# Designed miniproteins, single chains, continued (4): the designs that were tried, part 76

Each design is a single chain, and the fold is of that chain. pLDDT is the mean over its residues in the fold that is shown.

## One batch from the design tools (miniprotein)

Design m14792
Fold by ESMFold2-Fast:
Structure m14792 (fold): chain A 58 residues (1-58)
Amino acid sequence: SSEQEEINREIAEELRKIGEAVDKAIKARKEALKKGASEEEAYEIFKKTLKEELEKLK
């Protein structure tokens, strides 16, 4: 395989990890709204969860 194929695989892996972090943040926001949080509160939970999940990828 070429260097480009290796880079492409690495990019795909990073995109999968980022996608998983985003999905977890979206789920946390939906759960907050389901429990009666405001849109503003749910958005803060989304941002916090996304930051925490992205930090795990370091």
Scores: mean pLDDT 85

Design m14793
Fold by ESMFold2-Fast:
Structure m14793 (fold): chain A 61 residues (1-61)
Amino acid sequence: MQLTDEQRQRVAKAARDMIDGKNPEKALEEMKRIAEEAGVDADRVVEQLKASIDYVKKKMK
């Protein structure tokens, strides 16, 4: 992905916040902003968010 380390960290934080039940609509909106900043398709950033959520959920017990 064409994301900076800061943008990738924000995607990971949004994934954690969604798992914790915090404002999922805000997380999706931030993904769109990151995509615009990075010049990539918002769907690509959302897919990374979903992958991060799946990965964290698999590790949570």
Scores: mean pLDDT 74

Design m14794
Fold by ESMFold2-Fast:
Structure m14794 (fold): chain A 66 residues (1-66)
Amino acid sequence: MAEAKALAERVRERARALGLPTPQAEALVEEIAKEIAESEVVYRDGLIAWKGISPEEFMERIDAAA
């Protein structure tokens, strides 16, 4: 839960920095929260990641959305 909240805030901050509209930023936050809730935590190369997507991949999606 704490990691999900931290990631959601990072998404909002990046979206604001890139000038992404609030509705689109909130849609990304909901997408991330849904994937975290539906995923199991796994280890990838010594890092904790969600089954299906990494935090780095979400950051790349934010950059592409701007």
Scores: mean pLDDT 60

Design m14795
Fold by ESMFold2-Fast:
Structure m14795 (fold): chain A 84 residues (1-84)
Amino acid sequence: SERLEKAREELEKGKTYLENGDYQKAIDEFEKAVELLKDETSPEALRLRAEAYAGMAIAYRKLGDFEKSAEWEKKAREDLKAAQ
């Protein structure tokens, strides 16, 4: 799927920004990945979306937004369970 491939590209960009400490840019790219995966139900898509959610949780925690971090971590766990 072209959408799934694009989601992977945005996810990798988000991870790169996260590693570089560019937390807001990381969130922006992870949000793009989530939007591309919004209506996807395959286990592969759910795992990719969970990875984007986990990345956002880390970024928000690094920015001191612990409430948003916990919310995204919960969404990541839910998608990972659904993918099993």
Scores: mean pLDDT 89

Design m14796
Fold by ESMFold2-Fast:
Structure m14796 (fold): chain A 77 residues (1-77)
Amino acid sequence: EQEEIIKATEPLEKELRELESKPESLENKIKQVELMIKILETQLKLTEDEEAKKDLEEDIENLKKELEKLKEELEKK
């Protein structure tokens, strides 16, 4: 389970690190949150534990709310 999750998320985590190495911008923050959501969704698909699935679904929902806030900030420009 852990090894499969690591292997599946490694490409996404690499993309996240590349974004983190660039100057901070609102657009960059949005992309980082989108990648974090994809990482958690990948973990959710590979997780067999029902309680862990609920925790991941809640984390994904919270990140989606943050993503909407960031997009609203971008629209106000």
Scores: mean pLDDT 79

Design m14797
Fold by ESMFold2-Fast:
Structure m14797 (fold): chain A 71 residues (1-71)
Amino acid sequence: SAAETVLSIGRQLAAIADRVPKEGAAAAFQEHLTSLGHPEVAERARAALLARPLTAENVLEIGEEAARAVA
């Protein structure tokens, strides 16, 4: 499902959150959600990632919110 795919992407991004630039992480997550057909959710997730510190916890939370929006 789209929701399971989004959760998987969020978990993968969370695992590397300490090693990637914030703008790069936000862009990658937006690209993945847009490719799944959810550009509005992608934009909200990008904005949320840019608004908060890039930590594994924050990335997981944003990923869970995005997954709920595409479910």
Scores: mean pLDDT 84

Design m14799
Fold by ESMFold2-Fast:
Structure m14799 (fold): chain A 76 residues (1-76)
Amino acid sequence: VAAEMAEALRARATTEEDRLAARLAEAAARGDEEEIEEVVEEIAELARKAGMSEEEVEKAKEELLERARRLAELSR
């Protein structure tokens, strides 16, 4: 199924993606806007290298920034 397929795809590049996701969550918890932007940019570069289109990368980047800022707001 789609979820299982996504899980298997994640396992193929798991270590780097997991590390970046953890870093983003930590930056969001601290409310560090600069670090949030830096980590999101690193995730965007990884996505570009993985073959995602610029349109897909920019959309994912906007979604991640929105989510991280929401988490930072909740940690206040």
Scores: mean pLDDT 69

Design m14800
Fold by ESMFold2-Fast:
Structure m14800 (fold): chain A 81 residues (1-81)
Amino acid sequence: SGAERSELVARLIGRTFAIAASKDVKEAAETARKLGEEVARQMGLSPEEAKALGDRLAKIAEELHKTIREVEARYQANKAA
């Protein structure tokens, strides 16, 4: 069902977030792209749609990594007063 597919996508996005938090941004983006392509294939999407989803997840991983770094920097600045 659509709900079941949405759950699968949500779980894989969550894994992408965890990867982005723990890895270098380039490695995180590459891993997220591959996960997006895998999800798209499991959902029966076209090759073009699979590439688009992979590219989108890579961008999400990059933005999440940047956000985490910005939060970390702000936290460190706050601790330093």
Scores: mean pLDDT 75

Design m14801
Fold by ESMFold2-Fast:
Structure m14801 (fold): chain A 65 residues (1-65)
Amino acid sequence: MKQELIERGKELARRGTEALIQGDTETAGRLFQEALRLLKEAGLSDEEAEKLLQEAVEPIRKEYL
């Protein structure tokens, strides 16, 4: 059960990153929020969930700086 939630969280994070590449920041934000929720539900800490999300978005977000 928890492993399935982690898998879904990773999938949503990936889709969120794709949305960012397409320029759809609104959709990306929603997908990332869902990913975090699933990861926390799976038993990951806030820090662990954030790191996983950060990894998916980090390269793209660096362009915003």
Scores: mean pLDDT 74

Design m14802
Fold by ESMFold2-Fast:
Structure m14802 (fold): chain A 105 residues (1-105)
Amino acid sequence: SLPEMLEVKVAVGLADGRPLLILFKNVTPEQVLEIARKVAELFGVELTPLQEERLKNTENMTDEEIERAKALADRLGLGYLVVENGKIVDAGGSPEAERAAKALE
């Protein structure tokens, strides 16, 4: 399982079983669901009802929390997307994250 800090944030399982972290700042619950669903669809993954309920309760992160999550993703070998105001503004940690950022712009 992911550390508790990341369990409150979005993690989408990829086809190879690696989670992609999606880090949200200044987004609505509707924007969280839209982006998570698009990312899941891009990688052929179905979101479970439990995952969608967790996504509705996703808290916006501070800049400090985003930097900590990015550092943790680097240590764990995980990809990440940063979403601000409903747009992907940063991506890294994996080719899958970079592909998602490119496809959703």
Scores: mean pLDDT 74

Design m14803
Fold by ESMFold2-Fast:
Structure m14803 (fold): chain A 67 residues (1-67)
Amino acid sequence: MEKEKELERHRAAAEQAAAAGDFPTVLAHVRRIMDIADGDWETVDEVNQAVAAAAKAAGQTLPRPAP
């Protein structure tokens, strides 16, 4: 499914950017995932958890999104 392939692509890119400490790139990919997921908070939560885990494993700290 094309939506599923796009989500996987952006998730992988976000995890790579998180490991590199490139937070603007992480946020860009997460925003794209949110657009594709169209309010699917479960998918967004899974991606956020994976991104946080990748950052932690690489010794990076992710900023919280501003409210």
Scores: mean pLDDT 74

Design m14805
Fold by ESMFold2-Fast:
Structure m14805 (fold): chain A 94 residues (1-94)
Amino acid sequence: GLEALEKGNYDEAIKEFEEEIKKNPDNWKAWFYLGLAYYAKENYEKAIEYFKKSIELNPDNWEAYYALGLAYEKLGKLEEAEEAFEKAEEIYEK
């Protein structure tokens, strides 16, 4: 999954992370990487869904809040983006 994501093979990455989530639905990293793959494909609504799932499983993942903020900005949801970025910074500074 991660190697496919790093190479820009987003459809392969999505398939591999979906298989990982079926085996281990508590793997917050797989949900986070699935969000990144959808963000790279410009499907910001799906990216937000998966970043939120990653955050539910690991609320200390500042990178997921930062990515959530970026996805909200792409959709023009500037207030939600600001809240997500502030939360990312709060977690990162601890």
Scores: mean pLDDT 88

Design m14806
Fold by ESMFold2-Fast:
Structure m14806 (fold): chain A 70 residues (1-70)
Amino acid sequence: MLSDEQVLEIAEIIANTDDPEEVDRLLTRMVLEGRIPPFTREELIAALEELLKKEDREEVRKALEKLRSW
C-alpha cells in the first residue's frame, strides 16, 4: 500500500504536470526504481481522498481533480 508520504509525492507530481502521459511515465519510473510500490488508479484515488481528509493540502486537491478528469 502507498504511504501518506508516497501519496503526497505522487500528488505533487500530478499537481505540477499538465500532461497525463508524462505523469504516467514519471510514476512508472518511480515504481521501476522501487521508490513507490505498484498501484492501480482506483487505489491512488482512494489514497488521495484519505490523505485529503487528514490534511487539506492544495497539491492533493489539485491532483485528485486532475486524475478524475483524465
Scores: mean pLDDT 82

Design m14807
Fold by ESMFold2-Fast:
Structure m14807 (fold): chain A 72 residues (1-72)
Amino acid sequence: LDAARAASALRGAGFSREQADALVAAALKGDPHARAAAEAGIAFAESLRQGDVEAAARHGRLAAEHARKAGI
């Protein structure tokens, strides 16, 4: 997991700096939901860069769901 990319992508997906940092820290410690949220955040950013609004919406929802399950 690229921590800097994940934190930036999560903030782009609507997470606060505090939430993004907490999700990345939890993912690096082995939380599977935090990792899934971080990966979904990266996929959200990639989809937006490609202009795929439908894929971005799906990845954004997945990031939010997994962040909630991680307690963040």
Scores: mean pLDDT 87

Design m14808
Fold by ESMFold2-Fast:
Structure m14808 (fold): chain A 65 residues (1-65)
Amino acid sequence: ADEAAKVLAKEVVDLLKNGNEIVKENIKESIIDKFGEEVYKEVVKLVEEGKYEEAIELLVEELSK
């Protein structure tokens, strides 16, 4: 469900923003395995630019495919 995807996306973005190096590496591997490296790069770019809502929306769209 889109609500479950949104909850997961928010958690992923928070971990990319505030997680330690081990957590960030695990999230990176999970995103790349599930959605590919291009999606991971775009999510990280949005998080680094402070565009957290856009990063969440991108992950929700990918989870909903």
Scores: mean pLDDT 82

Design m14809
Fold by ESMFold2-Fast:
Structure m14809 (fold): chain A 104 residues (1-104)
Amino acid sequence: MEKEILEASKMSEEEVEAARETIERMLKTGEELAEELRKKGKEELAEEMEKLSRELAEVQEKILEELEKLKEGDLSSIEEIKKLLEKAKELMEKIKELKKEAEK
C-alpha cells in the first residue's frame, strides 16, 4: 500500500511540474498577445485573451493547492489534479485558437 501511494504521488508531482512549465509559458504568450492586440486596436480580442489567461492562472493556482494537499496525504487530490490539468489543456487550446484569429 505505501509503495503504491508513493508512486501515485510521484506521478502526480511529475505531471504537475511538466504542466506548470507549459502553463507559465502559455500565460506569458497570452500576456504578450493581449498587449499586441491592444496596440493593433483589437480591444475585444485583447479582452478575451486576458479573460482566458486569468482563468488559466486560477486553474494553475488550484493545481498547486491540490498538490499541497496531496503532499499532506490527501489522495483525493490525485483525481482533482487530473481534472484541473484537463481544464488547463482546454484553456490553452482556446488561447492557441485566439492566437490564430489574431493573425488574420
Scores: mean pLDDT 79

Design m14810
Fold by ESMFold2-Fast:
Structure m14810 (fold): chain A 77 residues (1-77)
Amino acid sequence: MAEENKKLAEEYLKKGIDAHKQGNFEEAKSYFEKAIEYAKDDPALRARALNLLAQVYEDMGEKEKAEKYRQEALDTA
């Protein structure tokens, strides 16, 4: 179960990165949120997903939300 969740988190992380590169910020957010959910038992992977979600919020101009998710990433790692 944990191994399957880690693979799913990695897959969603990749999909989020691809969506973010295409400028599809809402899709990127959705994928990174799924990556965070599946990475619950992997602090390093969860922190990575949180930092990438923060970058999406920053690119959307939502600096306060970006800072919140960066702080959550620091607290997770």
Scores: mean pLDDT 84

Design m14811
Fold by ESMFold2-Fast:
Parts: C-alpha cells; structure tokens; sequence
Structure m14811 (fold): chain A 70 residues (1-70)
C-alpha cells in the first residue's frame, strides 16, 4: 500500500541519519554509546521486517516513531 511504502521510505531515511550518528560517536571514542545505539537499530530492523511480513502498518509506525527519538 502507499501508506506502507511511505513508512518504509521514512524508515530508510531515518536509519541513514542514525548511522551517521553512530559513526560520529565512534570518532569521539564513545564506543559503549555507539554499541547501544547500534543494538537498538538491530532491534528496530527486526521489528520493521516482521511488520512488513505481517502488513502491520501500526507496528511500522511505532518503529518509525522510535527512530525519530534518535
């Protein structure tokens, strides 16, 4: 659906921004903070994939909302 595609596009844009933050944390020697953020991104990626398999728009919205916090 168009709604599902929009959420996937938003997820992809937000993930790129978070990846940049992880790189900046690593450059500053904040290895533990970078690892925590990376682990959270892995969790959200699994949830996003499950939401797509189940056509679960509400769960995908929750994943996107959690990404916006970073």
Amino acid sequence: SSELQKLVDEYNKLILEVDKKIIELLKKGKTEEAKKLSDKMTELRVRRNDALVNNDVEELKKVVDELKKF
Scores: mean pLDDT 89

Design m14812
Fold by ESMFold2-Fast:
Structure m14812 (fold): chain A 70 residues (1-70)
Amino acid sequence: MDEILARLEAMVAKIPEARKALEEKGASEEEREKFRELEELLKRALELAKEGRVEEALRLLEELAREREA
């Protein structure tokens, strides 16, 4: 169970690196806005996981993954 929490924490911790990579690539305003939405959702999923709402956190991550792959 703690594995999901640890993975979410790791993902949130990597957000600054991913943001820098996007800026170095010259990402568009739309890509930056989409990334910002991703940051907000990841932080929300982490909070849900910390409260023991792991299933809700996973559902948010699945919605995020689906939008990224579209």
Scores: mean pLDDT 75

Design m14813
Fold by ESMFold2-Fast:
Structure m14813 (fold): chain A 55 residues (1-55)
Amino acid sequence: SEEEIDYRAELAVQNAKDAGASEETALRAVREYAPTTFSEEEAERIVERVEELLA
């Protein structure tokens, strides 16, 4: 769902901030893990949302 995609993206950004990770590192991590857990379409949308939140 869109709500789940937003939640997962926000959680990824928050975890990166808490860990002191760069925006580049956060995006790489999401691109690597999302396709292992979510469908290709959902993973792509999560990455897109993370990019929006980091902009």
Scores: mean pLDDT 78

Design m14814
Fold by ESMFold2-Fast:
Structure m14814 (fold): chain A 64 residues (1-64)
Amino acid sequence: LEERLRELAERANELEKSPDLEISVEAGVVLIVLGLARLMAEKGDFEEAEELVRKAEERIRELE
């Protein structure tokens, strides 16, 4: 989970540098979702963390 969170955050950070403001803004939202997923995992809410990671990953794929 932690390695996957790091990988997705790196991809979202790269998309946030896009000259397309829509892509950049959406990538910023994905970073917030990944932050929430990390917080859920730290609380022991691994099911919620996995769901948030899945949603973030799908959003990143749509932006790529």
Scores: mean pLDDT 79

Design m14815
Fold by ESMFold2-Fast:
Structure m14815 (fold): chain A 62 residues (1-62)
Amino acid sequence: EREEKLREALDEMARAFADLVIAYLDYKNAKTKEEQEIAKKKMEEAGERFRRLSAEVDRLLA
């Protein structure tokens, strides 16, 4: 059902946002260049996932 898909997409989007925030905090608190680079990559991945899921939510709400 559309409502179930919407709920699943919203839950996934919230998780992606949480991952983004966690990665940002990891980046901010990184003690080494390697840790900083890993955090940056995770931020990019979570941000991309969030954008994709946001578009899916918009599609389901149309």
Scores: mean pLDDT 83

Design m14816
Fold by ESMFold2-Fast:
Structure m14816 (fold): chain A 58 residues (1-58)
Amino acid sequence: SVDEEVDRLVREAMQAAARGDLAAARRHTEEAISLLPPERAERVRAGMEAYAAAMAAS
């Protein structure tokens, strides 16, 4: 399902960010948001931006 694919991609993005692979994290995030209606895409985008900023600040 779309929700399962999105969840998988968000998990991949978070794992990539945690290991310092910010390019892979961005690609997985863009892939995930491309699969969602605009309202849900905005929520995921905002969350991943906040997460990536926190990882970069560490």
Scores: mean pLDDT 81

Design m14818
Fold by ESMFold2-Fast:
Structure m14818 (fold): chain A 91 residues (1-91)
Amino acid sequence: SVVEKAARAGFEGARHAIELAEKNGGKLTPEQVAEAAYRGMRDAGLSDEGAKTAREAALKIAQKMNKDYLTREEAALVAGLGALEGARKAT
């Protein structure tokens, strides 16, 4: 279902952000968080257009934090929220 795909997109986005943060000393740039949201959407089987919307949403949220780097926990939350927003608009 669309709801199941949206939930999966959020989880996959958060997972990608955590994995990338662990490889990068526990922190991610806003752009890296946005890429994690994109990957989460694509892994959930959602469209490239929806994934681009998720990337833009995650980037906007991350940039509003006014930080050069997000912690692992912040990155996971923002990537997940961006992916959920992209999936919601892709319905």
Scores: mean pLDDT 84

Design m14819
Fold by ESMFold2-Fast:
Structure m14819 (fold): chain A 64 residues (1-64)
Amino acid sequence: GPTLTFRALADYTATAADELSLKKGELLRATVLSPAVDGFVRVRLLDTGEVRLVPGDAVRPAGA
């Protein structure tokens, strides 16, 4: 999938080991790996190479 910069719209605390914690206004650069399932999007983080789940309602693409 495309590599995008995402902006966190709200704070989120991870409740499972494969989830990513977010702070409102935080930017993360990631490749989208799958469509949203159960409200979460699977992404690969560019900085670590790790695959994590982020809540789809708490993030949006920033820019193109």
Scores: mean pLDDT 76

Design m14820
Fold by ESMFold2-Fast:
Formats: C-alpha cells, sequence, structure tokens
Structure m14820 (fold): chain A 62 residues (1-62)
C-alpha cells in the first residue's frame, strides 16, 4: 500500500465522521456535502453512493 492510498483512506474516514456528526445535528445539507466528497475521493458509483448514504444515516439514527 502506498502513501497516497493511505491519505485517501484517512480523509474518507474523517469525512464519514463529519457526515455522521452533521446528521446527528440535523444538518442534512452539510452531511450531503461530506458524502459527495467521499464519493469523489473513493470513486464510488451512484449505487455505491446510495449504500454509503444509507449506512451513515443508520449510524447517525442512534
Amino acid sequence: MDAADLERQQEINRLANEAIEALEAGDYEKAEEYIEKIVELAGLSEEQAEILRKSLEETAKR
């Protein structure tokens, strides 16, 4: 694994935490911005992006 892959993974993890926190606060617009950044960084398809969004919403729903 190279340094670029590690940096990307760390950024994705940070964005996911930010998205969860925004969802918990009811800031759905901010959460969507973070999710869009994750989709771009990870190169996700629309289908994978939908799965990610549902996963983060389920986590924040607690």
Scores: mean pLDDT 79

Design m14821
Fold by ESMFold2-Fast:
Structure m14821 (fold): chain A 76 residues (1-76)
Amino acid sequence: MIDEEAVDRSMAIMALTVAAKYSENEELKELALEAIDRIAAEDYEGALAALDKALSLEPDNTLLKRAKAIVEKLLA
């Protein structure tokens, strides 16, 4: 049995953890950590809101874009 939602959550959390670790922007770090907490709580709407704010700071960040795509999939 494959829990695809748990796998997707883990992938999004990993991408956000890496983005937070390697960003020099404290606000982006806080937003990435907020998104991680919301994904862990299965609050995907809240996670998407935090991700949209983080992407407004670094719109070309591929890790944030990947995490957003996964969260949008979890909302479907």
Scores: mean pLDDT 84

Design m14822
Fold by ESMFold2-Fast:
Structure m14822 (fold): chain A 56 residues (1-56)
Amino acid sequence: SDIEKLREETAELVSEALKKYSDDKEVSEKVGEAIRLLRQPEKVPEAKRLAEEVLK
């Protein structure tokens, strides 16, 4: 499903953010929020947006 694809893409973005910004508290908080949102199928697009915003 499209939701599973978005979930996988978001998980990759989260992994990349943690790798690049391991010491950034603000990034850690946003990544934590994105992981929490990934647990709800209806919130997966919101989780992806948050993860993308961390990486800019």
Scores: mean pLDDT 78

Design m14823
Fold by ESMFold2-Fast:
Structure m14823 (fold): chain A 70 residues (1-70)
Amino acid sequence: MSKEEVKKTLEAAIEALKNGNLAAALKGIQDALKGASGEAREYLEKALEAARNGDLETAIEYLKKALEEL
């Protein structure tokens, strides 16, 4: 994935979490992980774990941090 595709995927994942669509958000985060590296990848892994644990606010915060590192 290009950096642009990763950003688009993460923005969609954030909106999915805000709308309660956890399945779409988890898929988006997993897809973004395939195209991310370094600190952005670490934030995405933390976001994925938070989302799986039902901590949607923390997941959104880490997704926003991942976007800043891309």
Scores: mean pLDDT 83

Design m14824
Fold by ESMFold2-Fast:
Structure m14824 (fold): chain A 55 residues (1-55)
Amino acid sequence: MAELARELAKAHEAGDRERTAELARQLGLDPEEILAADPETLNRLLVRRYLEAQS
């Protein structure tokens, strides 16, 4: 989980939309939501998903 989230954040920051969408799907996130998110919103979504996975 954490490693996929890190790769997604890198792809998003690099502007790699195809890779970002692929990784979002693997993490169970909405690719459209992730692609539309700014970096702060992306971090919030990833933290929420990580906490949900721990619970």
Scores: mean pLDDT 76

Design m14826
Fold by ESMFold2-Fast:
Structure m14826 (fold): chain A 82 residues (1-82)
Amino acid sequence: GEALARATEAVSKAFAKLTPEERERVLQNAIRAASKALETGTDYEAIAAAFQAMADELKRLGYPEAAESVREAADYFKKLAE
């Protein structure tokens, strides 16, 4: 719902300011985290791991507000996995 919509807007806004290489890194981190989570967890845990990895990289790149919105989406999917 709301958290995912806010995360999508924040990611889109942040991606517009990132270089192609930075965008690729955010996506690679998300895919790696999701793949690892799928080895032992549910699809919801994989989605949560992907959003958490995106949030961590966005924060490292200097977009803490976008990272927080994406992290809220990760927390939402993590609760669904419980």
Scores: mean pLDDT 80

Design m14827
Fold by ESMFold2-Fast:
Structure m14827 (fold): chain A 55 residues (1-55)
Amino acid sequence: MPSVEEVLAELEALIARETDPGRRTLLRVARHELLKHPTPETVARAVALIAELRA
């Protein structure tokens, strides 16, 4: 499992280059949740979202 810092960096990079407003909103929600509750479950959800959006 990647670190919270690594996942946050990936979310920030994706948000910065995402042009679709719906996908950008999903990424921002994942980032907000991870910042408020940095848990293994929140990390796993963010990683799953990143994988889905990169597919």
Scores: mean pLDDT 81

Design m14828
Fold by ESMFold2-Fast:
Structure m14828 (fold): chain A 95 residues (1-95)
Amino acid sequence: MLSKEEFEAEVYLALAQMLVAIAKRILDEKERRGEKLSEEEYNDIKRLVEQAIELADKAVELAKGTENEDYIRKQAEQIRKDAEEVLKRAEELKG
């Protein structure tokens, strides 16, 4: 059974995944159009990625000592990897 802390951790993971997905959509659209990122667009993607990582880290902290700690940790690791990949792609597409 999920504890209150596990429910809150899952909410933070879902929010983090949403932020990474938004950043990916912005990047994919620019790449599809053959356009470079402006400084403002790069900073927006960077902010979304940084917020996603922060939320993933909060989820791991909330899940400590719970039955789903390992699952939440693995999901958070995947979010961090996805976020880092998005940021790297954004840096390469920066004008």
Scores: mean pLDDT 86

Design m14829
Fold by ESMFold2-Fast:
Structure m14829 (fold): chain A 85 residues (1-85)
Amino acid sequence: SAAEAATERAAEALFAQLKKLSEDEEKLKEGTERAVAELEAAGATEAAEYVRKAAEAALKGDDEAAREYARRAAALAVEAWLASQ
């Protein structure tokens, strides 16, 4: 489905960005706080929480957990966006 495809693309993009940023803890923190602020402003508070968890997992090198949290964040963000249409 289109929603599933959008979720998977968003999850992959988020995971890749967090992994790249995880090479620098300060950049990861700044990027995470920016993404969280944008999601919270859009009313996607649960998605914001999973972005925080994905970032923490990426920083620790737990790729499996980071991917799972990124997928949850993406699914919640897509759901919130669809509800706002």
Scores: mean pLDDT 84

